# Designed miniproteins, single chains, continued (5), part 11

Each design is a single chain, and the fold is of that chain. pLDDT is the mean over its residues in the fold that is shown.

## One batch from the design tools (miniprotein)

Design m16376
Fold by ESMFold2-Fast:
Structure m16376 (fold): chain A 69 residues (1-69)
Amino acid sequence: SIEEAIKKLEEALEAVRAGDYEKAIELIKSVEKYLDKKTLEGIIKAIEEGNSAAAEAGLRDEIEKLKNS
């Protein structure tokens, strides 16, 4: 469900903040069907490159979009 996807993305945001990038990527991939492919790839790339600010911004934007769907 969209509600479950939002919860997993919020958990991914907390994982990024904690530096648990493996967990963050796993959570994001588990909800990939609710995300645009380019957006998903961009967020994962930001996490893999250690750009936590870009990853957090991307996750916040996707959470907001899903909440308004």
Scores: mean pLDDT 84

Design m16377
Fold by ESMFold2-Fast:
Structure m16377 (fold): chain A 65 residues (1-65)
Amino acid sequence: SMEEARKLYEQGREYLGEGDTKKAIELFKKAAELDPSLKPEAERNIEGARYNEAGDIEGARRALQ
């Protein structure tokens, strides 16, 4: 459901805040799969997480805008 997808998306954001980029990316992918309307937000956060993992702070900032 869209409510379940939103919960997964918010959990992904929590894990991203904790520095668990791998778990965050997994949750963002699941959220977008359940609710494709979340795909743009999920993709931005996934790209931001990947840049953060690589230490590219500017790339992460650009992806999250």
Scores: mean pLDDT 78

Design m16378
Fold by ESMFold2-Fast:
Structure m16378 (fold): chain A 70 residues (1-70)
Amino acid sequence: DEELKEKALELLEEAERLGVRLVLEKQDYSTAAQVAELMKKAKELLEKGEYEEAIKLAREAIDLARQALA
């Protein structure tokens, strides 16, 4: 579904923004690297058409970053 693909892309953009904030605000390079790895896996799933799983991993990346920024 194109709607699920767009949702995955929006979540990946949010994860990227939060990952940048981890580096700039917290200097948390370790968590930023984990966020980047989850985003990489989500992008691979998105290329395979596995949109729901890509959304799940993108949300995990966002949750991880938000927890580290709190």
Scores: mean pLDDT 87

Design m16379
Fold by ESMFold2-Fast:
Structure m16379 (fold): chain A 59 residues (1-59)
Amino acid sequence: TLLMGLSREAALALIREVARIDPALGAGAEAALQTGDVEGRAALAEIRRRYPELFARHL
């Protein structure tokens, strides 16, 4: 299943990289992804807004 063009594995890898730079955003995104696809997509959209180049590297 794709989350904003990312596989679940790619999304988790991105979230882990974000957590190294911005631990609160990374933790929130991981929790959102666990909650559901709607929440996960919203969290990934926030990551794309704040770290667009990092997001693009995981596509």
Scores: mean pLDDT 82

Design m16380
Fold by ESMFold2-Fast:
Structure m16380 (fold): chain A 63 residues (1-63)
Amino acid sequence: MVDEKEVNAAFAEIYLGIGNIDEKKGNYDSAIEAYRKAIEVAKDDPQLRAFAEENLKKAEEKK
């Protein structure tokens, strides 16, 4: 049985991937939305959440 926290971490990584793709395309608004979702689902993983927050900040600065 998979722990809910492990499932949430997997979803956070998926949202981070979406954000990275959107950033590469210059779609910073979409990237920011994806990183915000990653932060929300990674709330129980401080390291993954911090990584998502750093990516969010960088995307905001590039707008």
Scores: mean pLDDT 77

Design m16381
Fold by ESMFold2-Fast:
Parts: structure tokens; sequence; C-alpha cells
Structure m16381 (fold): chain A 55 residues (1-55)
């Protein structure tokens, strides 16, 4: 994969995370949202590392 393709996928992943956070904020308490955010950041880092390895 090219750097441009990986950058695009990382941006799309970030947008997906923001969308998920907005949905969580509608149905969960602030404390639950913070806990889910921690999980989402861990997932994002894992997926970003996988994408970077494909460079």
Amino acid sequence: MTFEEISKEIIELGEEIVEKVKELMKTHSPEEVMKELEKLFEEMQERAKELLEKM
C-alpha cells in the first residue's frame, strides 16, 4: 500500500471513531463514554499499526 492510501484509511478510521463516540454520547453516561473511548483508542492504534506495516 502507498503512504497516501494508508493516510486515507487512517482518516476514514478517525471519522468512524468520531461517529461511534457521538452515538455513545446519546445513550451512555460520561463515565461510560470515557471507558468506551479508551477501548476505541486502543483499537485505533492497533489498526493503524497494521496499516503502517503494509507500507
Scores: mean pLDDT 74

Design m16382
Fold by ESMFold2-Fast:
Structure m16382 (fold): chain A 89 residues (1-89)
Amino acid sequence: MNERIAERVAWVLDLMGEVDPETKERIVELVREGRYDEAVDLAIKEGNYKAAEVILSEALHEISKSLKPGEMTPEARRLVERLKEIAKK
């Protein structure tokens, strides 16, 4: 689960070429640990809103597999709100 998200995030960051290698590795590690909010915060701090969007989208996709239709956990709700905020940028 987290490893698949981490691989996708790493691929996007490599493709963009705009993030320092040390910062990229830190973002990927946070995603691998399931620390999505912290990974998103770090991506935003680096000005990489595309990476933040990818992290949120992939995390929500995996979380949604465990939820019943219409059910929302506090974590999933927070991630949805953050995704909406970034998408409006």
Scores: mean pLDDT 74

Design m16383
Fold by ESMFold2-Fast:
Structure m16383 (fold): chain A 91 residues (1-91)
Amino acid sequence: MSKEEFDLEVLRAFAYINLALAKIGLERAQKSGNDEAVKLYQEAIKKYEEAIKLLDEMLKRGEFTEEDRQKVENLIKEANELMKKADELMK
């Protein structure tokens, strides 16, 4: 496996872990009636799912551009920021 392919698989694993955490957060927010946190977790879930889909497509092709990598990294960054904001509302 190439170093770059390995790096994408690691990024994919982190995206899956954070997606699972976002889904748990969404369930907690729904049960507590925190509508603002619900919206933030839903948006984070969408971004993680989009990032995973792109990573799967990149890994399946065996080739990817710098633009593809930046798009995935930006989606994960944005999803992480939404998660952090949602988690703060759930304290």
Scores: mean pLDDT 85

Design m16384
Fold by ESMFold2-Fast:
Structure m16384 (fold): chain A 59 residues (1-59)
Amino acid sequence: GELYRATAPVPQTSENELALREGEVVELLEEVDENYALARSLTTGRVGIVPKSYLERIE
């Protein structure tokens, strides 16, 4: 899948969200809407919803 990096720390504010550290790499699984995506952390293997505004695409 497409790889993204967290540009800032992402807090978990609900059980369905994925908490991320700055610089953590995630794989995009699905786009939920224009503002949110379902992603998997490559560091922890956890899956959850993340705001797209915190993500920067990498190769």
Scores: mean pLDDT 83

Design m16385
Fold by ESMFold2-Fast:
Structure m16385 (fold): chain A 83 residues (1-83)
Amino acid sequence: KPEVIARSTLPGAEEAGRRLAEAAGQMAVNLDDPEKVAELSREMRRHAAELREAAGVPASQIVVGGKPVKLDEPIVVTVRLAP
């Protein structure tokens, strides 16, 4: 499976953001497994709650984005504030 690289640019919430980004990246590589997608969706909700508490910002200001990947390229997922 492709490697997932998780990043967060939210001050004071880097670890919570990284966990959310990692779960989102894992979901992207497991889209063919509905049980795994359901599990990761629950994990993303838990990590999003942790991120909101740590960052002190509304969910609408948090963006989870990824870049297109090839078979042998890592999936890069970044959690950041909206512009």
Scores: mean pLDDT 67

Design m16386
Fold by ESMFold2-Fast:
Structure m16386 (fold): chain A 62 residues (1-62)
Amino acid sequence: SEEVRRRLEELGRRAREEAKRILAEASPSREDVIRATAEVLRIIGDWETERIAARRELRRLG
């Protein structure tokens, strides 16, 4: 749906801003970049889980 697309776009925008902030703070090492990437992937995974759960709940109520 359009709401799902907009939420994904906003989440991606937020994740990009957070990654830039982390990278800007103190000349990050390769390890810092890896950690930032893992965090972004975790956020995306959490959002996907929430989306699936919400969709299933709507199906039960309908």
Scores: mean pLDDT 70

Design m16387
Fold by ESMFold2-Fast:
Structure m16387 (fold): chain A 76 residues (1-76)
Amino acid sequence: HMEELAVKAVAYTLRAIGALLDGNREEAAQSYLEAGKAFYESGDLETAKKWYQKALELDPDNEEAKRLLEEVESKL
C-alpha cells in the first residue's frame, strides 16, 4: 500500500516536470496536486502540504488545492 502510493507520487512529480518543460503550468499544477494526494494517503502530511502549495503557486485559483491545504493544515 505505502510503496504503491510512493511510486504513484513519483510518477506524478515526473509528469509535472514534463508539463513544466512543455510550458503547461495548469497540467503541472494538477500533477503536483495528485502527488500531494498520494503523500497524504501514505501519511506524509508535511510532504503533501508542500506539493499542494506548489500546485497552488502554479494555479492560484485551484479550489481543490486550497481545500486540500486547509485539510492537511488541520491535521498537522
Scores: mean pLDDT 78

Design m16388
Fold by ESMFold2-Fast:
Structure m16388 (fold): chain A 94 residues (1-94)
Amino acid sequence: SEARRDLETLARILERHAEGAEANKDDPFAVETELAFATMAVAIALRSGDGELRKVAEEALKLVQEAYNLAQKGDFDGAIEKLREAAERVREAA
């Protein structure tokens, strides 16, 4: 129940940052800022004592890291897609 609530919260946070990145995708600073906040939210979830939340957070972290790598190459559309995939993965687990 608490883990499900935390997964729901993480999904909403990731969805919000993906939407922010999409809305501002012509601004590299804005996209990288949204990725940084998404990374922070996942990092907090990884410190959870709940094994299911931690497992989902590990999968989300991999996707957010892929998003960051794409952004570093200037592929902001690809970065946003990976961030949306991270949000969807967390949403499915909630």
Scores: mean pLDDT 87

Design m16389
Fold by ESMFold2-Fast:
Structure m16389 (fold): chain A 82 residues (1-82)
Amino acid sequence: AEELRKKGEEYMVKGMKAAMAGDTESAIAEYEKAAKYYREAYEAGDKSALPKYLMALADKAHLEGDRERAAQLYAEYAEAVA
């Protein structure tokens, strides 16, 4: 679980850097990888990975222009950290 969460964090950082640089395509791909590793960490018993998974998906949806899905995922994230 720890290694999977760390991989998710690495890809999340890469996604944020790409997004800040205006590289939307790379940011989407990196957030997708982050979400995959956070999901695997959650399924392996790391419950703290769930909010991270939802945030990665929300950031990806936002960059894809899917405002409705992004809003829903950010709401799910808020519930997961409450």
Scores: mean pLDDT 84

Design m16390
Fold by ESMFold2-Fast:
Structure m16390 (fold): chain A 59 residues (1-59)
Amino acid sequence: SLEEEERAKRWYRLALEAMSGDPEKRIRASREYLDELDLTPEQKAARRAAFDEAIATLK
């Protein structure tokens, strides 16, 4: 479907951003990519909290 095609494009873009030399950009891309993973809502929430904390400590 068109939605699957757009999702695949977004997934690929996020994967490239995760390889960035900027650690904040890498963490943000990984955080956004959580929506594409087959994880429970609780696991996704815990991972997002960890990424948010990591971003905060980079400042």
Scores: mean pLDDT 74

Design m16391
Fold by ESMFold2-Fast:
Structure m16391 (fold): chain A 67 residues (1-67)
Amino acid sequence: ADINSPEMQAEINASLYVIQGAIAEKAGDYETAAEYFEKAADYLSPVDPETAQLYRKKAEEYREKAK
């Protein structure tokens, strides 16, 4: 795997944001969880739009919980 490719960097960055979002969710910080999943989706959108859409849906769900 070429870790220096834009695609691989996008996947790595998305994974890091997903981990941060999961930590925020465990802490009950749904607004922060939504922000991290949205960032993950933004990085993943050009390489995996299907998974990006899934993360955008999770961000929407977290924002609803934050209200």
Scores: mean pLDDT 82

Design m16392
Fold by ESMFold2-Fast:
Structure m16392 (fold): chain A 60 residues (1-60)
Amino acid sequence: MEELEKIDKEIVKVQNELVELFKRIRAAPTITEEDIQEYNDLISKLKELVKKRRELRAKL
């Protein structure tokens, strides 16, 4: 049960980081490879967290 709360909090944190990243990218004149890598990392982390949340709920 504690794991689900931790995952939900991490999902919200990753979503907020994605919003801030998009704000930075839109304000910048040039998108860097580092920005693209950060985006890919955040999306991958979000997908993994959502999958783990689903798996934990299924195993309960």
Scores: mean pLDDT 79

Design m16393
Fold by ESMFold2-Fast:
Structure m16393 (fold): chain A 100 residues (1-100)
Amino acid sequence: SMEERRKKARELVDKAEEALKQGNYDEAISLAEKAVELGKDDPDLQARAYAVLAEAYIKRGELEKAREYVDKGMQLLDKASPEARERVLRARAAVTEAEG
């Protein structure tokens, strides 16, 4: 159902954020990618997941991929919660800093 799908997407993005905090970047990427697929109708969850993907790719030194996910998250800012917006903007700052 749509409600069960949204609940699973929220659980996945929460787990992705936790994996990122623990330094488990591969797990964070896998979980966030699944959250994007399940949460495609929820721009807030997508923005949160894109921020996780961007941050994880920054940590792996894959700055081109990180920039791509920052840009995707930036497109959702008007539809995202303040918390999701802050996370996307922090990822944008982090990728810019990492690029030099």
Scores: mean pLDDT 88

Design m16394
Fold by ESMFold2-Fast:
Structure m16394 (fold): chain A 70 residues (1-70)
Amino acid sequence: LVEVTARLPKGKELAFIQALRDAGIEIKDFEVLGDGRIVFTVDEDQLDEALIRAIAASLGGEVLSVRPVE
C-alpha cells in the first residue's frame, strides 16, 4: 500500500477524491485533516503519481508526499 498526502483549497478535498475515483483510481481509505490536507491510501498497482499530481493541480492543489505503508 502507498499513502499519498495532498493539500487542496478549502472545500476541494472530497472533489479531489471523487476525481481520482472517476479517473479509475481505487481509493482504499482517506481522511480529511481539516486544514486543506487529505491523506489517502492506494495499492502500488493503482499508483499513477503523474495522474494524481495532475488532478491535484487541476483543483488548485498539490501532492505533498507519496510513501509506502508497511
Scores: mean pLDDT 82

Design m16395
Fold by ESMFold2-Fast:
Structure m16395 (fold): chain A 59 residues (1-59)
Amino acid sequence: SADAERGLAQARALLAAGEYGGAATAAHFSKIVAEEEGDEALAREAERLIEEARRGVRA
């Protein structure tokens, strides 16, 4: 959906800016929306971004 895609775009922009907490929040929102709409590919991409943000916080 457009909402899930917008959330993923925000998550990527926040990751590029080093704002890992905001990136994780945006990606988590996108995962929920994608799962509700049955879009497994978007849900997997959102999960990947959540993990990337989590690794950024630990580094």
Scores: mean pLDDT 82

Design m16396
Fold by ESMFold2-Fast:
Structure m16396 (fold): chain A 87 residues (1-87)
Amino acid sequence: SEEKLKEVREKYWQLANEVLDAADEVYREGLENKLSLEEMIKRAEEKYPKAGAHYVRALFYARQGDEEAARQHLDEAIDEILKEYEK
């Protein structure tokens, strides 16, 4: 049914937003405190191990102007969010 499809989509978006918000917060705090990329990744992994790490890498490469690396890591973060949603 359309209602069931909408419910499934909303649950996915809720999880995706939680991962992205958590990783964005880690990345922002990391920049303010001059943390290394490795330390930012470690902090993101503590909340969302694979998805958080890949999204932090995507943010880092986007800031450096490396759009290809940023997109690759964003795609990997989305894949890991999908795997977590399927559990």
Scores: mean pLDDT 75

Design m16397
Fold by ESMFold2-Fast:
Structure m16397 (fold): chain A 61 residues (1-61)
Amino acid sequence: DERKKEIEEAYLKALEYVKQGKAEEAAKIIAELARKLGFSEEEVEELYKKTLEFATELVKK
């Protein structure tokens, strides 16, 4: 399943960016994945905002 592969690759890239302290880059990867999966622009923006918030909290620790 090509979608499963894309999801796994995006997840691993986002996790790597979080480990590097790059919360914004991690959030961008997740938002880009959501857009590819057919989410609306409004949903993509909400997901970006939430992911950025969570990734920023993880980076602070």
Scores: mean pLDDT 79

Design m16398
Fold by ESMFold2-Fast:
Structure m16398 (fold): chain A 59 residues (1-59)
Amino acid sequence: SKIDELIKRAVEAIQAGNKEEALKYIDEAMKEIDKSNLTPEQKELLKQSLEEMKKRIEA
C-alpha cells in the first residue's frame, strides 16, 4: 500500500540520518492514513506508531 511504502521510506531516511526527510515521509503517511478506507481503530493505531517514531526522531 502507499502507506506501507511511505513508512518504508521514512525508516530508510532514519537509517541514513536524514531527519528532515524522515519527518516528511511520516507526515505524508499520516495524510494518506486520513484519506484511507481503514477503520477508525486501525487509523488510530497507525497514527500512534508514527507519532512515537516522530518523537524519537525529534529527540
Scores: mean pLDDT 83

Design m16399
Fold by ESMFold2-Fast:
Structure m16399 (fold): chain A 75 residues (1-75)
Amino acid sequence: SKKEEIIKAMEKAIEELRELLKEASEEKRPKIEELIKLAEKYLEKIKKAKNDKEAEKIALEFLREILPRLKELFA
């Protein structure tokens, strides 16, 4: 299902962020930790979604929140 695919993609992304955190500078580390926490929060919401459409909507909300924070990593 689309919900299951989104969950797997987010879990993989969180793992990749944790690996990135190991090599991050002290300045960037708190920002990456915030991204991980945000991703984990949205992952839990997606797991509780009633159907694929709701899961997709929550994933889109996550994308809207995470994109500005990703830009802050390069500010």
Scores: mean pLDDT 84

Design m16400
Fold by ESMFold2-Fast:
Structure m16400 (fold): chain A 79 residues (1-79)
Amino acid sequence: SEAEKYFEEGLKKYEEGDYEGAIKLFEKAIEILEKTGKNPKLLAKAYYYRGLAYKKLGDEEKAMKDFMKAAVIDPNLKP
């Protein structure tokens, strides 16, 4: 799906250390998944990895909000 492609490209950017690029791609995946209500496991992962990218950039508040969103959707993704 479109959301899966954005998520996978976001992971690639994250692995390359392009945290700003990763965040933009995870945002696109989240927007699609929230609008469609499909694939909650992928939505939780997208929030979780966006949180990790925010943490790498020193934005602890945005990171915490994303981690909380992920944990609410998938409790196995607790920080």
Scores: mean pLDDT 87

Design m16401
Fold by ESMFold2-Fast:
Structure m16401 (fold): chain A 64 residues (1-64)
Amino acid sequence: MKEFIDKLKKKIEELKKEIAELEKKLEDPSLNEEEKAKLKLEIEIKEGMIALLEGMISYLEKKS
């Protein structure tokens, strides 16, 4: 159980790092509107993944 929860936490950390990288890319004023839209969509998808994984961790930690 703990090992599985630790893997989920690691995945959340990876997703947060990926979001931070995408947010830094969005600060580039040379990006066109299509590039900005794609980056924003990728951020939204990753934020959704984090919410799902956090929900799983909460459920698993309360299961005991």
Scores: mean pLDDT 83

Design m16402
Fold by ESMFold2-Fast:
Structure m16402 (fold): chain A 66 residues (1-66)
Amino acid sequence: AGGAGAVKDGKGYGVRLEDGELHVTEYPDLVSAQQFGSLLALEHGLKGAEEAARKALEAGFEGAGA
């Protein structure tokens, strides 16, 4: 499952792409970030989640999954 979750410096983030800009939300742990990413993937579809993950990797986030 493509998630819109990302990791940077051991912190979990939910990422979404709106109007070509990355919107990033910090979560207290990676599990919360993964849950949020799964919900966003359901809402916006896999293609949106993949593009958000790609933009997160370009911005220096690690382990963006899709």
Scores: mean pLDDT 63

Design m16403
Fold by ESMFold2-Fast:
Structure m16403 (fold): chain A 62 residues (1-62)
Amino acid sequence: SAEELIAEAQRLGREAKQLAEQGRYEEAATLYRKAADLFRQAGAESAALVAEKEAEELESLI
């Protein structure tokens, strides 16, 4: 369901934030990209764009 996809995307976003705080930028960016895909599948386009932006910012640090 869309609700389950959003919940999983939010979980991945929280995990990505923790990894980024640890300096694990490649892993964090990968999880933000996955979260964006799940948000997009759920029709949550604004949230998907935010997650993509977070991934782009972390990728710029690698």
Scores: mean pLDDT 91

Design m16404
Fold by ESMFold2-Fast:
Structure m16404 (fold): chain A 70 residues (1-70)
Amino acid sequence: SMKEEAERYFELGKEYYEKGDYEKAKEYLQKAIELAGEASPEMLRLLASAYEALGDRAGAQKALAQFLAL
């Protein structure tokens, strides 16, 4: 199901983040959010952290703004 796929992509995003592969972490977290149809606070916080690690200030601010709007 899409919910199970979203969960799997979220787990992959966390794994790549822990390994320091922030670009892959970002890609999988974005897929998780897309498949879930909404972003959890955990997904948005981790996505913002991945953007920060990549030096993408605009991406980090966007993810943080979405988190604060929840």
Scores: mean pLDDT 86

Design m16405
Fold by ESMFold2-Fast:
Structure m16405 (fold): chain A 73 residues (1-73)
Amino acid sequence: AERLAIVDEVLAYLDENPEMSDEELKAVLQRLGLSPAAADALVAEGWTNEDVRSIARAIRNRLEDLAAGRPTV
């Protein structure tokens, strides 16, 4: 639940800020749970606001799946 709230907040921030600095993009990626090194690598590779949005949506969907999961797999 708490992780979903963070992802929703990040998605709202990305929607409000379509043009972001490298530092802002790294901060958003780190808030989604990526390490500083991973965030640096993605930004260096040219990841955009749209790419980060895509990752945030994927994380959100996975968290929803996990939350809906059974105690036994």
Scores: mean pLDDT 75

Design m16406
Fold by ESMFold2-Fast:
Structure m16406 (fold): chain A 67 residues (1-67)
Amino acid sequence: EIEEFIEKLKERIKELEKEIAELEKKLEEAKAAGKEEEAAEIEKEIEELEGIKALLEAMIKYLESLK
């Protein structure tokens, strides 16, 4: 059932949003502390997670279009 698959993808997106929000907080802390190397690593992780989120959102839109 397509609805169940969409639900699982939405759950994964919620998890990614939580991870991104936590990393954004850590990024602000690292920048405030002058930890440029740590900040750069966190930025890279955020970019990777945002990429995965965008892919999952595209999949959901495609699946919803089939209804």
Scores: mean pLDDT 84

Design m16407
Fold by ESMFold2-Fast:
Structure m16407 (fold): chain A 118 residues (1-118)
Amino acid sequence: MITLTESGGGTFKEGESVTLTSKISGANLKDSLVAWYREKPGEPLEFVASISADGKKIYYSEEVKGRATISVDYANNTVTLNLSNLKKEDTATYYNVLFTTQGRPRLAFGEGVELTVV
């Protein structure tokens, strides 16, 4: 079973920065595409950022472009999303999502980490 354990949420002020981290068990980041999605109050699930298994293909949504950085730590099997210059519009539940790219495709979702910007 693949498990994504997310952390780093909480209540932050506008203009601050947050670091959201996902610890992956049961899959290797070197074999996986990883993405962050968010669900804002009253809105559909939206894409935030993704990183390929080799770390060379990185994508950001227009809403966070220039403020977001996604990175991987292969040694600790963690994915980090840093979001700077927080806005009230960044208030959402953030989900880490993993898709294995080797052999049989597998999908795994984190339980979500809540971010509130006041």
Scores: mean pLDDT 86

Design m16408
Fold by ESMFold2-Fast:
Structure m16408 (fold): chain A 55 residues (1-55)
Amino acid sequence: ATAESRATAEGARAAALAAGASEEQADHVYRAAMSGKDGEEAQRLGVRAIVEAGA
């Protein structure tokens, strides 16, 4: 993975945690982003985690 992929994954994970998602949910988002997904996919997973935690 590139440095940009890592930054995107870290951002999505941090955003999920900030929104009240569990560490497990945030880690899942991070792993998905690092597993060769695009930044947009990582963002979508992060948004889903935030919605799930914030609902």
Scores: mean pLDDT 67

Design m16409
Fold by ESMFold2-Fast:
Structure m16409 (fold): chain A 77 residues (1-77)
Amino acid sequence: LTPEQREKVKQTLIKGASKVRDAALAGDDKAAEKAIEETLKKIDEILKDEPEEVRERQLKAAREALETVKAYAKEQA
């Protein structure tokens, strides 16, 4: 990944994680799932021109991170 792509992915994940956390803390599972899917869609678009292997790896890591945020927030609610 270029430094510019890494920064965009990082910022997208930070914003997405915040939305997932807030929805999960509010008990809104549908909003949390929507936030995960929207965040992953934005990351996929940033990485559109990258090889499939790179995109797959980044999207998998991002999904795992967002699912962890959701699970942790639900435990705290």
Scores: mean pLDDT 82

Design m16410
Fold by ESMFold2-Fast:
Structure m16410 (fold): chain A 75 residues (1-75)
Amino acid sequence: MKVEVEAIRATVRDPNGRVSKIYLIKGEDGAPVVVGTDDKESAANVDLTKELLQTQPASRLTFLDVSMEKVTVET
């Protein structure tokens, strides 16, 4: 059955000036999981997302925005 879950979307800029969007969902053990173009499981939460973004190497990434999106996953 298909269900909608909340995933976070973050926009990041690398040192070469390229901008990309990443999607983050919550993994089985509550660890944040980076997802590409197809989100496949479980809900992300804002706290996990902020924790993940803060633990990435700050020296190489600029975070431009963070937002929540609904994605459809199959159960």
Scores: mean pLDDT 54

Design m16411
Fold by ESMFold2-Fast:
Structure m16411 (fold): chain A 61 residues (1-61)
Amino acid sequence: SAVVERIAKELGISKEKARSMLEALEAMSDLSDEQKIQFLMREGNLSREQAEFVLRLYKEM
């Protein structure tokens, strides 16, 4: 999808990793935005700014 490609390009990661992060966010749909950001930072090895970018694009889907 366009979202997966944009995340992969902007963060310099694989499309597989970008898709996995979006799938993980969907599985965590009941969690707060801050909990999703903390997950992306810890498990995705992203900066806060990168995690916020991924969450924003996910919410725009």
Scores: mean pLDDT 86

Design m16412
Fold by ESMFold2-Fast:
Structure m16412 (fold): chain A 69 residues (1-69)
Amino acid sequence: MIDYDKMTPEDIAAYARALREQYEKNKPLLSPEEQAEGEARLAEARAALREELAAKRDEDVEAALAGLE
């Protein structure tokens, strides 16, 4: 599993964005179970990003999360 503790907030944001793009691209080819797994991984990445950015400004957090939606 990805070790978020070893990543910068920027790396986590890039990873989460890549996961979102990959999920959307592959969504029509995924089983319902694989789709649920992909969504769970995206939720984990978003939560990790939110936690890392919590000590910064709200604007920074909101901007990063908006890029994942």
Scores: mean pLDDT 68

Design m16413
Fold by ESMFold2-Fast:
Structure m16413 (fold): chain A 78 residues (1-78)
Amino acid sequence: SREEVEEVLREVERLLEEAYEKFKQGKYDEAIELLEKVRKMLQEEIARTKDPEDKEILQKVLEHVDQLIEKLRELKKK
């Protein structure tokens, strides 16, 4: 339901804020682990969600999280 999607998005927001704090501290591995946890949560909610609008919102957030993971992995190599 939409309420379940909103609860997941709020938890995702909190984890993204925590990942950003780890990033600011130079703790890239911890930031990536938090983003991968967010990715898994979004994938599970997308699989459970039947509403096409809610599914599109979750998929857009997942796309942004995937881009952040890729960027952090690149920064860690340098």
Scores: mean pLDDT 85

